# Designed miniproteins, single chains, continued (3): the designs that were tried, part 69

Each design is a single chain, and the fold is of that chain. pLDDT is the mean over its residues in the fold that is shown.

## One batch from the design tools (miniprotein)

Design m10540
Fold by ESMFold2-Fast:
Structure m10540 (fold): chain A 90 residues (1-90)
Amino acid sequence: LPEFERIAERLAERGVGGELVLLRSPRGHLGVLLVLDEEERQAVEELIANGWEVLARRELHGRKLSREEREDLLVLITGEVAGEEVARNA
């Protein structure tokens, strides 16, 4: 998805590391996760077991974020990208 690619590019520009994963819920809602470690990877596998689908994955090379840094940054970048895509597709 174009939105996922933009989020990945913005994270790469900021020099962050991890695995970026695009997921779709059983209801069709999209979510983006930046997986930082094996514990979080297991949480993604549990979502898949509960009916979530992995639509895309991208490995990012950079510094490891704290969980707090990741949540704040991902919310910011996702909000920016969503605003751009809404304006572009309106």
Scores: mean pLDDT 71

Design m10541
Fold by ESMFold2-Fast:
Structure m10541 (fold): chain A 89 residues (1-89)
Amino acid sequence: EELRKKVKELNERLEEAVRRRRERVEEARRTGTEEETNRVLREEGRRVLEIAREGLKELEELQPSREKVIDEASRSVEEIKEIVDKLVS
């Protein structure tokens, strides 16, 4: 369930970042120039991308752990089979 928790945390961070971008863009459109609006769009867009990149890295780190667990489980099954074979012979 660690993977599910991390996905939920990433989604929450992304939703917040997207909401912040929308709010700041709207504010810039109301109070600033087109140049200021474009600057805010770039800065907040970059922030969203950075959060996505960091989150994907965290998820990627969890994926090797899952692969290792599957590999270890497969080895355990093979070891049990060997023990059973020796007990029968």
Scores: mean pLDDT 68

Design m10542
Fold by ESMFold2-Fast:
Structure m10542 (fold): chain A 91 residues (1-91)
Amino acid sequence: MEELRRRAEELNARGLELYKEALEAEKAGDYETAARKLREAARLLRETAETLAELLRSQGDEERAEEVLEKAEELVEGLLKRARELEELAK
């Protein structure tokens, strides 16, 4: 339980750092680097949501676990769409 919480916190912190780096790269015109970092941030966001869902299920809260996964997939889809747009700009 506490181990899952700590894992989620660590994954979330890494994801936010990558997202910040992606925004900085985009502002610098480095669209290839920005896209790569957004894809990695999306991966960490999904992993964070899976870890949080596992924690919520261990507490008997299946409904909140499903909500967390659903919201994370919406955000992941948005990040991956933006990464594709940046990849096209880099060509």
Scores: mean pLDDT 85

Design m10543
Fold by ESMFold2-Fast:
Structure m10543 (fold): chain A 81 residues (1-81)
Amino acid sequence: SELEKRLESLKKMIDEALETMKSLSVSQARGTAEGLKQLLDEFVAEAEKEYGKDHPLVKKAKEEAERLKKELDELVAEKEA
């Protein structure tokens, strides 16, 4: 489905961003993480509007978005330590 394809693309983009963030300053990494978390929130909000909050793929997308947001936060925290 289009939703699953978009989610896969977002996962790949964030995986690449996580690798790039390792070489960035703490400030730059934090900025990148905030932008990506906003993009994930917008993706979930749009999916809920188009497919409905109870759709199985929307629930999966929300769970994956929260996991990706956590990974972004953890990398920023590691760089600050």
Scores: mean pLDDT 84

Design m10544
Fold by ESMFold2-Fast:
Structure m10544 (fold): chain A 81 residues (1-81)
Amino acid sequence: LAYYNLGLIYLKLGKYEEAVKAFNKAIELDPNFADAYAGRAIALQYLGKGEEALKDLEKVIELGGPSDDTREKLKNIINNL
């Protein structure tokens, strides 16, 4: 969870490349962590990497979707960008 939380902080700060790196580490530790793929997809979208973002969103769907708490946090980040 530490790397996932770090990724969320970088998203809030608009540091999208750093957010991707943090989410990459979270996924490396838990490849089934849907919330980390969702966070990375948002960061990738802001970096103009839409195809990579779509692949991460497909993985989120495969894993059963992000948690409700993560969904709400990510919605707030998106709506404030």
Scores: mean pLDDT 79

Design m10545
Fold by ESMFold2-Fast:
Order: C-alpha cells, then structure tokens, then sequence
Structure m10545 (fold): chain A 64 residues (1-64)
C-alpha cells in the first residue's frame, strides 16, 4: 500500500543517515567535507580520503 511505501522511504532515509562533517588534517592544514552518509560509511570514506590524498589524520563529527 501507499502507507507501506512511505514507511519504507522513511526507513531508507534513516539508513542513508544525517549529514556528517569529515575533517582531514595534514600538519597545520585542515580540510572539511560534508557527507550525507551513515556515520560508519562516513568514517570509512574519511579513512579512504586521508590515505588517497596523504593526510595524517581524519575525524568524523555528526552535524546537528
């Protein structure tokens, strides 16, 4: 039914997750990237970006 479809859409949006801020650090330089992913996927993406672009560390923080 339509109600079931709308419920599924709501659940999918919850699975996609809230916006997160990824901070990549290299020495005194910081880059901030906003991603609308679940926190676990945002953390995985932050790790990949840090390795790919040669950053020393990464941090992920949910945006309220």
Amino acid sequence: SRSDILREIGEELRRIGAPNLITLTKGDKKEEIRLDLPISLAEKKAEELAKKFGYDSYEVKPIE
Scores: mean pLDDT 71

Design m10546
Fold by ESMFold2-Fast:
Structure m10546 (fold): chain A 56 residues (1-56)
Amino acid sequence: MEELYKEARELAEKLIAEGKTPQEAFDEVRKYLVEKGIEESVARIIAGEAIADLLS
């Protein structure tokens, strides 16, 4: 779980640095996690936490 959160956080950071909005970054991170086999509800929570942490 820690490794997965770290990957999500790093991806979110990269997307924001590329000029994506927080909503666009959230959606891309969520899709990335779902493609890795993570349940959509869990992927949404992880993606949301990564974006919130990055913006705080």
Scores: mean pLDDT 81

Design m10547
Fold by ESMFold2-Fast:
Structure m10547 (fold): chain A 56 residues (1-56)
Amino acid sequence: MREEAEKLARKGLEALLAAGAPEEVARRYVTDQLAKKFGLSREEAEEIVRRVLEEL
């Protein structure tokens, strides 16, 4: 579960940032996708996105 969420976050962030999306927009979009796909709370999704972004 969490590992799959981190993979989705990494791919989503990389794709959006490479396409020139602002970091704030990329974070929001990926956070929403994690919450919808994995049933995570917004706070949990935001923590995953933040950690993955720091590792990029």
Scores: mean pLDDT 80

Design m10548
Fold by ESMFold2-Fast:
Structure m10548 (fold): chain A 55 residues (1-55)
Amino acid sequence: GEEASLEKVDSTHYKVIGPSKKVKLTFLDGSEEIVETGALISIEKALQVVKAVGI
């Protein structure tokens, strides 16, 4: 898929910005999670993201 990004929206959250309806996040430990474009994730979780791609 095409590259997605995370945008900081407040002191505790990031918003998932992707080219499609869903984004696959890959974390530092190698785990993956599928989230919707526009989903909010905690800053602690966002700091563990190493890759984000639209699916």
Scores: mean pLDDT 84

Design m10549
Fold by ESMFold2-Fast:
Structure m10549 (fold): chain A 62 residues (1-62)
Amino acid sequence: MLKELLRIIGEILRLIGEMFDLELKYKKGEISEEEYEKKLKELEKRIKELMEKLRKLSEEMD
């Protein structure tokens, strides 16, 4: 369980890093607004799913 929690946390942190990189690329004009919006929504969805999974695992470990 602890190993799984750490894995999920690591994946969430990786996705957050990808969001910051995506915002930086958008501000520099390296990607279109449409591409930025699409990728941002995908990352937000994945983070939300992982946060819910993490919450459930944390509750079961109590």
Scores: mean pLDDT 80

Design m10550
Fold by ESMFold2-Fast:
Structure m10550 (fold): chain A 103 residues (1-103)
Amino acid sequence: EEAERERRIEEARRHLERAIRILEEAAREYERQGREELARLFREAAERMREILASDEPVEEQVVRIAQVVVELLERAGGRPEVLDIAGAVMTEVARAAEALRA
């Protein structure tokens, strides 16, 4: 039981790390393109998610807080297509993290 829970937590954390990497890669790409406003938006979201993962909170709480960061990113984006695509990919990884914890 405990060993199985540890494996689920580790799998969930891997998905949350992938979600953060998607945002970090997007920030670097838009920085290369000179689109600094988009780069900053993704960089700020990634930094907030990193702080959440560095906390001592239960992984279930970390999943909820990271999902909230994605919602805030979408609100700040004002419907920009570039942000919608990236946020969708991030939310897919967050959903996988949540499902890993429920298995």
Scores: mean pLDDT 87

Design m10551
Fold by ESMFold2-Fast:
Structure m10551 (fold): chain A 103 residues (1-103)
Amino acid sequence: MKVYSKEEQQEALLELAEMLGIPREEVDVNRVPPELLERAVRRLALMGMPYSTIARIFNISVSTVSRIAEGKLSRETLERLSEKNVSLEDVVRALEEIKKLEE
């Protein structure tokens, strides 16, 4: 696994948040906001990425990816997942995959 610096992780968080329409001023650079997880999963799914691949990026189940993409996941579950399952390293990987798909 590629090791990312804290600065690389924080910059990726801010860049991905901006791409997903989350204002920079509303982002705590030490936390993955639940809105970012939800919007990133939906963005990758809309770009044609398989749910199994999205699940690997965010360390969540394929069933959870499906529920986020379909808008069926509760806010409480989304907040728990962004806090406990998703790391800032996962945000870096998500940003890299979105950029690769936009090339």
Scores: mean pLDDT 81

Design m10552
Fold by ESMFold2-Fast:
Structure m10552 (fold): chain A 88 residues (1-88)
Amino acid sequence: SISDQIIDSMVQQFRQMMSRQSDDQRVRIGQQIIRDAESMLPTLSQSDQDQVQRIIGQMRAALNRGDIDRMVDLSVQMMRIILQSNRQ
């Protein structure tokens, strides 16, 4: 099982990695995260699917506005949900 401590470490590593990327690279990574999350939807509980789909919509809206910081924050929220679901 993935512990909360491991999830927190992974999230912090992701944020640190993103801080070192250009805005163009952050956009590409965000688009890839959306694709990966969509592919994982059938493996999640209904509650987690609803949360992930909401975050995907918000990430797309942030990307359309050029709000890269908001997209990164939403990516972190999505990562936590997906990593928590992998505990079973």
Scores: mean pLDDT 84

Design m10553
Fold by ESMFold2-Fast:
Structure m10553 (fold): chain A 89 residues (1-89)
Amino acid sequence: SERTRELAERAARSGDPEEATRLLIEAVREGVKAGEREEAARLVAEALVMLAFSAGPEAAERAAEEVIKVDPEVGRRARELALETLARA
């Protein structure tokens, strides 16, 4: 959805890990509400990768754990995709 994408893109551009985490949680909620779980997971994963580069891997892992608390299915999928991307970088 457009809203899920906008929230994830704002999270990816955020210089503040706490703000990024809040935006990712909202992105997951909107994606789940829209029935777009795989799209939400991919967009959140991209933002987690950007957060790892901007704020470090610990900040990205903390954000992933907060997303997993909101929706375990989407959160674990996003974390999996982010770790796969980071391993190939």
Scores: mean pLDDT 86

Design m10554
Fold by ESMFold2-Fast:
Structure m10554 (fold): chain A 66 residues (1-66)
Amino acid sequence: MEAEEYHRKGLEAKAKGDLETAKEYFLKAAKEFEKAAEEAKKKNDITSYIGYKLRAIGARIDAELL
């Protein structure tokens, strides 16, 4: 999943001390998780919708704490 790949790249950049790149990837991950949440909502998949919304929030927090 594209959101998971961006989140992983953000964590890798953070581990290397590249905080600007980490922030960019965390924000891209949040955006893609929000897209996944909206697609789940259209399918009435409430469990996936909540899961993706929580992951989007987590990615935004990761970006803010850099």
Scores: mean pLDDT 85

Design m10555
Fold by ESMFold2-Fast:
Structure m10555 (fold): chain A 67 residues (1-67)
Amino acid sequence: LTAAFQEAAVAGDKEAAVAAFREALAAGEDPRDLLAAAGRAIAATPDADKEAGLQALNAVGAELASL
C-alpha cells in the first residue's frame, strides 16, 4: 500500500494518490510514514518531475484536511 501511494504521488496522479492514501490509512499505515516515504520518492525523481509529485502531495493534504 505504501508503494502504491509512492508510485501515484511520483506520477503526479492526484486522484490515484488520494485513493491510495485512503486505502493505506484503512489498512493501518501511519500517515506520517506514508507522507515521508512519498516525499523521499519524489526527491529521488528528476527535477523536471518534482513539481507534479508535489502537486499530488498537496491534493492528498487537501483531502486529509477535508475529512
Scores: mean pLDDT 77

Design m10556
Fold by ESMFold2-Fast:
Structure m10556 (fold): chain A 76 residues (1-76)
Amino acid sequence: IEADAGRGYLGQGDYERAIRLYEKALEIDESAYGYYNLGEAYKAQGDTEKAIEYYEKALSLAPENKVAQAELEKLK
């Protein structure tokens, strides 16, 4: 539900609220999906450094996530 709301805020361009929702979700459950969503939100906001950091954290939990790998390649 939090992930769905976060995706909705990203689609509306409300990146700050999307980031806050994903951060709250990660405080409860640290997941590769949560870190990946934060990477997407920071990328949309234009914070490339934070986006790279969170994609790398997602890959540390799920090294075979080809989507996160591809996003990192595009940002480097």
Scores: mean pLDDT 75

Design m10557
Fold by ESMFold2-Fast:
Structure m10557 (fold): chain A 80 residues (1-80)
Amino acid sequence: MPPVKFEVVGTLKDIINGKEEELDIVRTEDGRLFAFPKGTPEEVIQGAIQGWLADPELLAEAERGLQYLLKKAEEEKRKA
């Protein structure tokens, strides 16, 4: 498979198990968005995206997770 081209378009903060974690938001050439822990190596991000693109069910789960995080960030912005 050709390498998946992506860019980091933003950073999101979330609370996981009571700990504040930073996530990098990655956009692929086809406009898909994915979230990864801040500092995840580009090679790991590429491998994960390729795996998700090969499995429509895993891809749908990854996209649902990101939509949930984006909604949460938008609600926190409203409360601030």
Scores: mean pLDDT 73

Design m10558
Fold by ESMFold2-Fast:
Structure m10558 (fold): chain A 97 residues (1-97)
Amino acid sequence: SSEIAEALRKKAEELKDKDPALAHYYLGEAAYAEGDYESAIAHYEKALAIKPSAKIYHNLGVAYAKLGDLEKAREYYQKALALDPENEEARRNLAEL
C-alpha cells in the first residue's frame, strides 16, 4: 500500500538522526509494503549492521521467502529464534517453509 509506505518513510525521516537502525528498519518495511523485496532486504541489512535484532532477522526471512529463496528464509528464521526463542511468528514461518 502506497499510504502505508509513505507513512513508514515519514517515520524513517523523523528517526534518521535519533535512531538510524530503526529508520532503516522502517525504510525496509516501506519497501516490503510496496512489494520491493530486494530493497527491503538492503534496508534490513543496514539496520542489522547497526543493531542486531530478532525482529530484523525475522523480516529478512520473510523477504527472502517472498523472493523464493527458502534456504535464506530458513537461515534468518533460525537466527531470529536464536535471539528470541519464544518468537511464535518466526517459529510458525519456519515450520511452513
Scores: mean pLDDT 90

Design m10559
Fold by ESMFold2-Fast:
Structure m10559 (fold): chain A 122 residues (1-122)
Amino acid sequence: MYRILILDDNPEMLERLKRALESALPSSEFEIYVASSEEELLSLMKVKKFDLLLVDASGGNFDGLEVIKKVRKERPDVKIIALTASRDPELIEELLKAGADLVIHKPASTEELVAKILEALA
């Protein structure tokens, strides 16, 4: 059983993304959780072990780079995928240096997200 945690400050986008992934990934193998803030993410990570973190790094109510750095320091084995609307190579490099394993550009299809999730967990 893989546990995936999604961080995005937009609750409607979180619900859509969770529903899309739950439709595309078998429920017998995957459990999907959501967090709308850094505080909620850290609270969930204290009580559950996650295999993959999907972080919206496109701005909002938290610093995606600082979240990734903090999670990587405390959880060296968790896989981290950063979602960003930026195509700036320097920002992508900063996300990878912060501890992201993969970066995905938005907008991304459900098929693209699933493929990258499976790649990260392989």
Scores: mean pLDDT 84

Design m10560
Fold by ESMFold2-Fast:
Structure m10560 (fold): chain A 53 residues (1-53)
Amino acid sequence: MPSRKEIELEALDVAEAALRVTAENAPESVREQALKEAEEQIRRLEERKRKLE
């Protein structure tokens, strides 16, 4: 069975991918802002991943 740490790492990877896809599919008028927001959220997810390693 995967450990809690492994499950959380996989969940964070999925969340990161979802954030990128959502930002890339945002309407052109707000895409720039959406990408910037996604970058901030991804950085927070990367910090969480770092703490799990």
Scores: mean pLDDT 79

Design m10561
Fold by ESMFold2-Fast:
Structure m10561 (fold): chain A 72 residues (1-72)
Amino acid sequence: ASPVIGSATVDSLDEAYAEVERLAKAGATHVALTNAKGGSRVLKLPVSREELERAIAELGGFPVRVTGVKEV
């Protein structure tokens, strides 16, 4: 199982990108994006702002939960 580095619920692309950068700095290798409907997308770090925006759009937009994980 991948250890969780941290998570936050975000309402904007700026908040989402800031959280992804914070998690990457804390040692996350991947981020999981989840919505309230059970939709999920996993992105390998580093990610571009455009990749993050696309993944969030595929989940139906905000709010999303951003969870950083470390694959070992």
Scores: mean pLDDT 83

Design m10562
Fold by ESMFold2-Fast:
Structure m10562 (fold): chain A 70 residues (1-70)
Amino acid sequence: EVERLREEAEELLERAREALERGDLQTAKEHLQKVDEIARKLKELGDTKTASELLREALELGQELAAQEA
Protein backbone atom coordinates (compact mmCIF):
# COMPACT_ATOMS: atom_id res chain seq x y z
CA GLU A 1 0.00 0.00 0.00
CA VAL A 2 2.70 2.53 0.97
CA GLU A 3 4.67 1.87 -2.25
CA ARG A 4 1.54 2.22 -4.40
CA LEU A 5 0.68 5.52 -2.71
CA ARG A 6 4.23 6.78 -3.29
CA GLU A 7 4.09 5.86 -6.99
CA GLU A 8 0.69 7.58 -7.32
CA ALA A 9 2.00 10.76 -5.70
CA GLU A 10 5.16 10.79 -7.85
CA GLU A 11 3.02 10.45 -11.00
CA LEU A 12 0.81 13.34 -9.81
CA LEU A 13 3.90 15.49 -9.15
CA GLU A 14 5.10 14.89 -12.73
CA ARG A 15 1.65 15.76 -14.10
CA ALA A 16 1.64 18.93 -11.99
CA ARG A 17 5.04 19.94 -13.41
CA GLU A 18 3.79 19.38 -16.97
CA ALA A 19 0.61 21.38 -16.30
CA LEU A 20 2.66 24.20 -14.77
CA GLU A 21 5.02 24.28 -17.79
CA ARG A 22 2.05 24.72 -20.16
CA GLY A 23 0.40 27.35 -17.93
CA ASP A 24 -2.51 25.12 -16.85
CA LEU A 25 -2.56 26.41 -13.29
CA GLN A 26 -5.93 24.86 -12.39
CA THR A 27 -4.81 21.34 -13.37
CA ALA A 28 -1.48 21.80 -11.56
CA LYS A 29 -3.34 22.92 -8.41
CA GLU A 30 -5.66 19.88 -8.54
CA HIS A 31 -2.73 17.46 -8.88
CA LEU A 32 -0.86 19.10 -5.97
CA GLN A 33 -3.96 18.84 -3.77
CA LYS A 34 -4.09 15.09 -4.46
CA VAL A 35 -0.40 14.79 -3.51
CA ASP A 36 -1.18 16.48 -0.17
CA GLU A 37 -4.01 13.98 0.44
CA ILE A 38 -1.70 11.03 -0.27
CA ALA A 39 1.00 12.49 2.02
CA ARG A 40 -1.52 12.76 4.89
CA LYS A 41 -2.50 9.12 4.40
CA LEU A 42 1.17 8.07 4.37
CA LYS A 43 1.70 9.85 7.72
CA GLU A 44 -1.27 7.95 9.19
CA LEU A 45 0.30 4.71 7.96
CA GLY A 46 3.60 5.64 9.69
CA ASP A 47 5.68 6.51 6.61
CA THR A 48 6.55 10.04 7.69
CA LYS A 49 9.80 10.13 5.67
CA THR A 50 8.09 9.50 2.31
CA ALA A 51 5.29 11.91 3.23
CA SER A 52 7.83 14.65 4.06
CA GLU A 53 9.70 14.11 0.78
CA LEU A 54 6.46 14.35 -1.23
CA LEU A 55 5.34 17.47 0.64
CA ARG A 56 8.73 19.11 -0.02
CA GLU A 57 8.36 18.59 -3.78
CA ALA A 58 4.71 19.71 -3.69
CA LEU A 59 5.72 22.85 -1.77
CA GLU A 60 8.37 23.70 -4.39
CA LEU A 61 5.84 23.35 -7.23
CA GLY A 62 3.21 25.19 -5.21
CA GLN A 63 5.55 28.15 -4.84
CA GLU A 64 6.02 28.28 -8.63
CA LEU A 65 2.23 28.06 -9.05
CA ALA A 66 1.65 30.92 -6.59
CA ALA A 67 4.21 33.09 -8.40
CA GLN A 68 2.46 32.51 -11.74
CA GLU A 69 -0.99 33.29 -10.23
CA ALA A 70 0.24 36.55 -8.70
Scores: mean pLDDT 81

Design m10563
Fold by ESMFold2-Fast:
Structure m10563 (fold): chain A 90 residues (1-90)
Amino acid sequence: MISQLQQRGDQGDPWSWYRLGRIYFQQGNYDQSIYYYQRSIDLDPDNAVSWHNLGNAYYRQGNYDQAIQYYTRGASLGSTSAQRNLDRIR
């Protein structure tokens, strides 16, 4: 599964990178989660959900400055979940 998602991402599918980010997030591997969400955003920078989830991964690592930056971007793209998280941190 993971190798197939990596192959699809390498072929230009941002959703496959997003799925990998979610898998690693659920495993508590936030470094790998951040890496794959970043690759998703590199292909699809307007994906508000990927920005929000990148913020969540940084928040879970205790990196609140980065979490605020990524939540801010997600909220600007229409993520109500990112806006709620910003309101709680600020």
Scores: mean pLDDT 84

Design m10564
Fold by ESMFold2-Fast:
Structure m10564 (fold): chain A 108 residues (1-108)
Amino acid sequence: SPQLEKLRELAKEVLELIDKAKTLVNELYQRGEITPEEARLLLSDLDGIKTLVEAALKFAEENPELAKYLLQQAIDTARAMAARSRHPELQELLRKIIEKLQEMLDLL
C-alpha cells in the first residue's frame, strides 16, 4: 500500500539519521568530549531505537497497535537522549529522528 511504502521510506530515513548519530558519538569520543561510558550508553540507546523501529516496521500490517507502542518507545528514548545531551549537533540529529518517528506514528 502507499501508506506502507511511506512508512518504509521514513524508517530508512530514521536508520540513516541513527547511523549519522553513531558516527557523531564516535567523533565526540575521539575528541575527548564524552567519556567511554557516555559513548557506550549513547550507542546502546541508538541501537535500541533502531531495534524498536525495525520491529515496528515488521508488525505494522499485522499488529499496528504494537507498532505504535514500539514507535512511541523509540520517540521516548530519543527525547530522553536529547534532554540529557549537551552537544548541539547530537541534539539536532535526535530532533530529526523524533520528527521522522512521529511521522511514522501518524501513519498508523
Scores: mean pLDDT 92

Design m10565
Fold by ESMFold2-Fast:
Structure m10565 (fold): chain A 74 residues (1-74)
Amino acid sequence: ATDYVLQKKYEEAIELAEKRLAEDPNDAAAWTALGLAYYEMGKYEEAREYFEKALALDPNNEVAKRYLKKIKEK
């Protein structure tokens, strides 16, 4: 279960990333931030989609590659 304080931090990170993506949909770092927030919340399906989007924009994104591998092993 995600603590209320951690959940609020994830929501703030998501809002910031969504705002960045509204201005630049090619911001691979913002897609990676969404993936990390959803992964930490246990929402692995949504995290996977965001990490795949980040990799489509930046194929050398080691964070997205690592977390996608972790999701596939669950």
Scores: mean pLDDT 80

Design m10566
Fold by ESMFold2-Fast:
Structure m10566 (fold): chain A 58 residues (1-58)
Amino acid sequence: SALEKLEEVLRNGDRGEMVSVVGFFLKEYPEKREEVRELLELVKDEALREQLMALTDR
């Protein structure tokens, strides 16, 4: 359910929402890092996708 909400934000949210939600999700659920990385492939903006991917390397 939490991953489904993250997917919705990554498909339809603005840049600020995506950064905030991804950061929060990785802090709250660090064990879900690989699932988050897979969902980041849904982000169509390449520069934003790279920025979000960098958050998963912390």
Scores: mean pLDDT 80

Design m10567
Fold by ESMFold2-Fast:
Structure m10567 (fold): chain A 89 residues (1-89)
Amino acid sequence: AVEYLEKAKEAIEKGDKKKAIEYLEKAKEEALELMKKAEEKETLLRGIAAVLSIIGTIFGIETGSDSDELLINNVEGAKELVEEVEKRL
C-alpha cells in the first residue's frame, strides 16, 4: 500500500489525475488486505481510517473539489496510517 500511495502522490504532483486514481485504487485494495490480518481492534480501526482516507482522496480528485496540496496531505496521512498498521501486525 505504501508504494502505491507514494506513486499516487507523485502522479498528483505531476497533474496526472487518472494515474493518481489508479494508484489510489491499488493502495485501497492492499489496505483492505492488511485489515484482514488485523487481530486487534485498534489496528483494524487504523486500517479502516486509511481506507476511508484513500476513498476520500479518490472522490476529491474525481470531483475536483480538493486542492493538490490537500490531496497530497491526505495521501501522506493515509501512508502514515498504513505504516502504523504494518508495524502492529
Scores: mean pLDDT 79

Design m10568
Fold by ESMFold2-Fast:
Structure m10568 (fold): chain A 62 residues (1-62)
Amino acid sequence: SKEEYLKKGEEYEKKAKEAEKAGDLRTAAQLYLEASRYYGLALGGDHPKTKEAYERALELQK
């Protein structure tokens, strides 16, 4: 359901932020990609939450 996908996105975003604070940028990028995927399923690809998570993942992969 939309609610389940939203919760998954929020959980992955939380884990991504924790990994980022720990300096594990590769893990953080992967977790932001998962957050973006679930936000996309819940809210659509054009939603700010989906785009922000995706953009953050790309930024951290460099």
Scores: mean pLDDT 89

Design m10569
Fold by ESMFold2-Fast:
Structure m10569 (fold): chain A 82 residues (1-82)
Amino acid sequence: SEKIKKIKELLEELKELIKEKVPKEKQKELLELIEKIEELLEKDFDKEKIKELLEKIREILGDDIPVEIAEILREIQQLLAG
C-alpha cells in the first residue's frame, strides 16, 4: 500500500524532529509510541489503535507542539482517514 509506505516515511521524519525539537524528558515516551505505531503498520494494521497512539503523542507534546511536528501528525491522520 502506497499510503502505508508514506505513513512510514512520515513517522521516520517525525522521529528525527522529536530528537531535534522536543525536550529530552519527553523524547523516550514519544519514540516508544512511534515504534508501537510502526509495529502495527508492519504486523497487524489497526487504524483505530494507530489513531489512539497518535492522540497520545499529541497529548504528551501539549500546547507547545512545534509546527513541523503538528504538520506531520496532521498528514499522517489525513492518510489514515482515507
Scores: mean pLDDT 84

Design m10570
Fold by ESMFold2-Fast:
Structure m10570 (fold): chain A 85 residues (1-85)
Amino acid sequence: VVEETLEKLRKMAEKTDPEHTEEVVELGKEAIERNKSLSPERRGAIAFSSGAIEAVGHVVDKNMEELRKKVQEKEEELRRKKLEE
């Protein structure tokens, strides 16, 4: 079921970055639409699930890199303020 797949993607994204959860869900919807056009209901369900998982992987990787950058920037800012001597 489409809604169940989207909920699965949402929960996976929430574990990484809640702010980007909606973006992951949208990518999942796009994958569903692409596969729905190419395959019958049973085959389509399998195909879109695979595509949705790949979409989550790409978003998660990018979210992790952005989070790492923000953490590094905050750490450097704190380090610079702490090191006044």
Scores: mean pLDDT 59

Design m10571
Fold by ESMFold2-Fast:
Structure m10571 (fold): chain A 103 residues (1-103)
Amino acid sequence: SELEKAKESLISLALALAEAAEKLLKSSVETIMAAAPSIEAGVERLEELAEEVAKLDPELAPKLRELVERMRRAAEAVKDPETAKEGVRELLEAAKEIRELVS
């Protein structure tokens, strides 16, 4: 179904972002901050896929939008050396929750 394909795409990207975040948690703050443009692009694409799922499954929409907003805030936090590590942790947790919600 269209919904199953949208869910599969969203789960796949959320998994990729979670795996990237796990690797970044072992990295320096400088390496984390250097990844900010890639994280932003990934979160923007995830937001598009999440909107597709939300339109096809309205019951998932409120929690899914909440998790996407958390990922957007996490991506912004990655840009600041004082919040970069916490931003990556929040990105990882939100990505895991999206996978659990949609699976």
Scores: mean pLDDT 89

Design m10572
Fold by ESMFold2-Fast:
Structure m10572 (fold): chain A 82 residues (1-82)
Amino acid sequence: TTTNISNGTLVTTSTPTSKTFTVTADDGYQVNSIRDQNGNFIPLANGVVYNGLTVTVDGNTVTLTAPSSYSGTLTVGFVREV
C-alpha cells in the first residue's frame, strides 16, 4: 500500500515473514525523522536495528524492515534540503 503524505511517500510491502516500510522524500526534500507509535525517534542510520526495525538509508530513501507481525503507526517528518 502507498500512502501519499506532504513532501514524500510511504510504501508498505508485506510478505508472510516480513513487513517493509519504504519512505521516500520528494525532490528538494529529505527524510528528517521517523517516530514510532509512542513518539520515540527511530535512528536513521544504515544498519541500525531499533525495536525490531532494521534501518537502511540510501539518499532520500529510508527502508524499515520488520517482522510480518509488526503493528503500529509510523510518523514521518520531511525537511527541505539546503
Scores: mean pLDDT 78

Design m10573
Fold by ESMFold2-Fast:
Structure m10573 (fold): chain A 60 residues (1-60)
Amino acid sequence: ASQAEIDALAADTVARFASLGEPELGRMVAGVLKRALEEGLITLDQARAAVDKLVAYLKS
């Protein structure tokens, strides 16, 4: 993944969590995923899937 794609995912994650009233959790999750992506530990698709699952969990 490119740095621009990683940064875009991080920004989107923060925005999505903030819209649910969880801005601090969103920043934490975005930071962890950004680091994991930069270190090559996960793919962009895996990171997006994780965000989607966490957002669904917070809505439940």
Scores: mean pLDDT 86

Design m10574
Fold by ESMFold2-Fast:
Structure m10574 (fold): chain A 93 residues (1-93)
Amino acid sequence: SEIEEKIRELVDKAVELIQKLLNTTDGKEIRKIANELMKISKELQDIILKYDNLELFEKIVEEAIAQAPPEVARALRTLFESLKKNIELLKKL
């Protein structure tokens, strides 16, 4: 599925960005990475809302968390729990 491939691509990009974020102390680079993560989060949110693929998204995220270093896994979980809460709220509106 093109949608599944797009979700996997965005989750993989989020993992890479989190890893870079955890390894940098440069404020300018931190802001740039944070902005890219925000854009990825919005794109994931829009896809999941449009196609009602929350369960698929959760599966892909859990697979990524299982493969990530502990610090990255924790940050990834926090990011995606926030995204899931936003999706659930938007579904009620």
Scores: mean pLDDT 86

Design m10575
Fold by ESMFold2-Fast:
Structure m10575 (fold): chain A 57 residues (1-57)
Amino acid sequence: MEEAVAVKDVSVDSPAVLKFKKGDKLKILKRYEDGNVVAENEKGEVGLVGEDMLEVI
């Protein structure tokens, strides 16, 4: 299972985008060719994240 840490806060008001805080651990569920990732946060919420916002552990 691939894990990553958020490098900044995301609070975009969009239902498709995952909200998280800098330092939150995310589970990478799927990676797309356009640099977007489907990830799950520690609360069990699933959404889109830009790959540039993540550091893989």
Scores: mean pLDDT 76

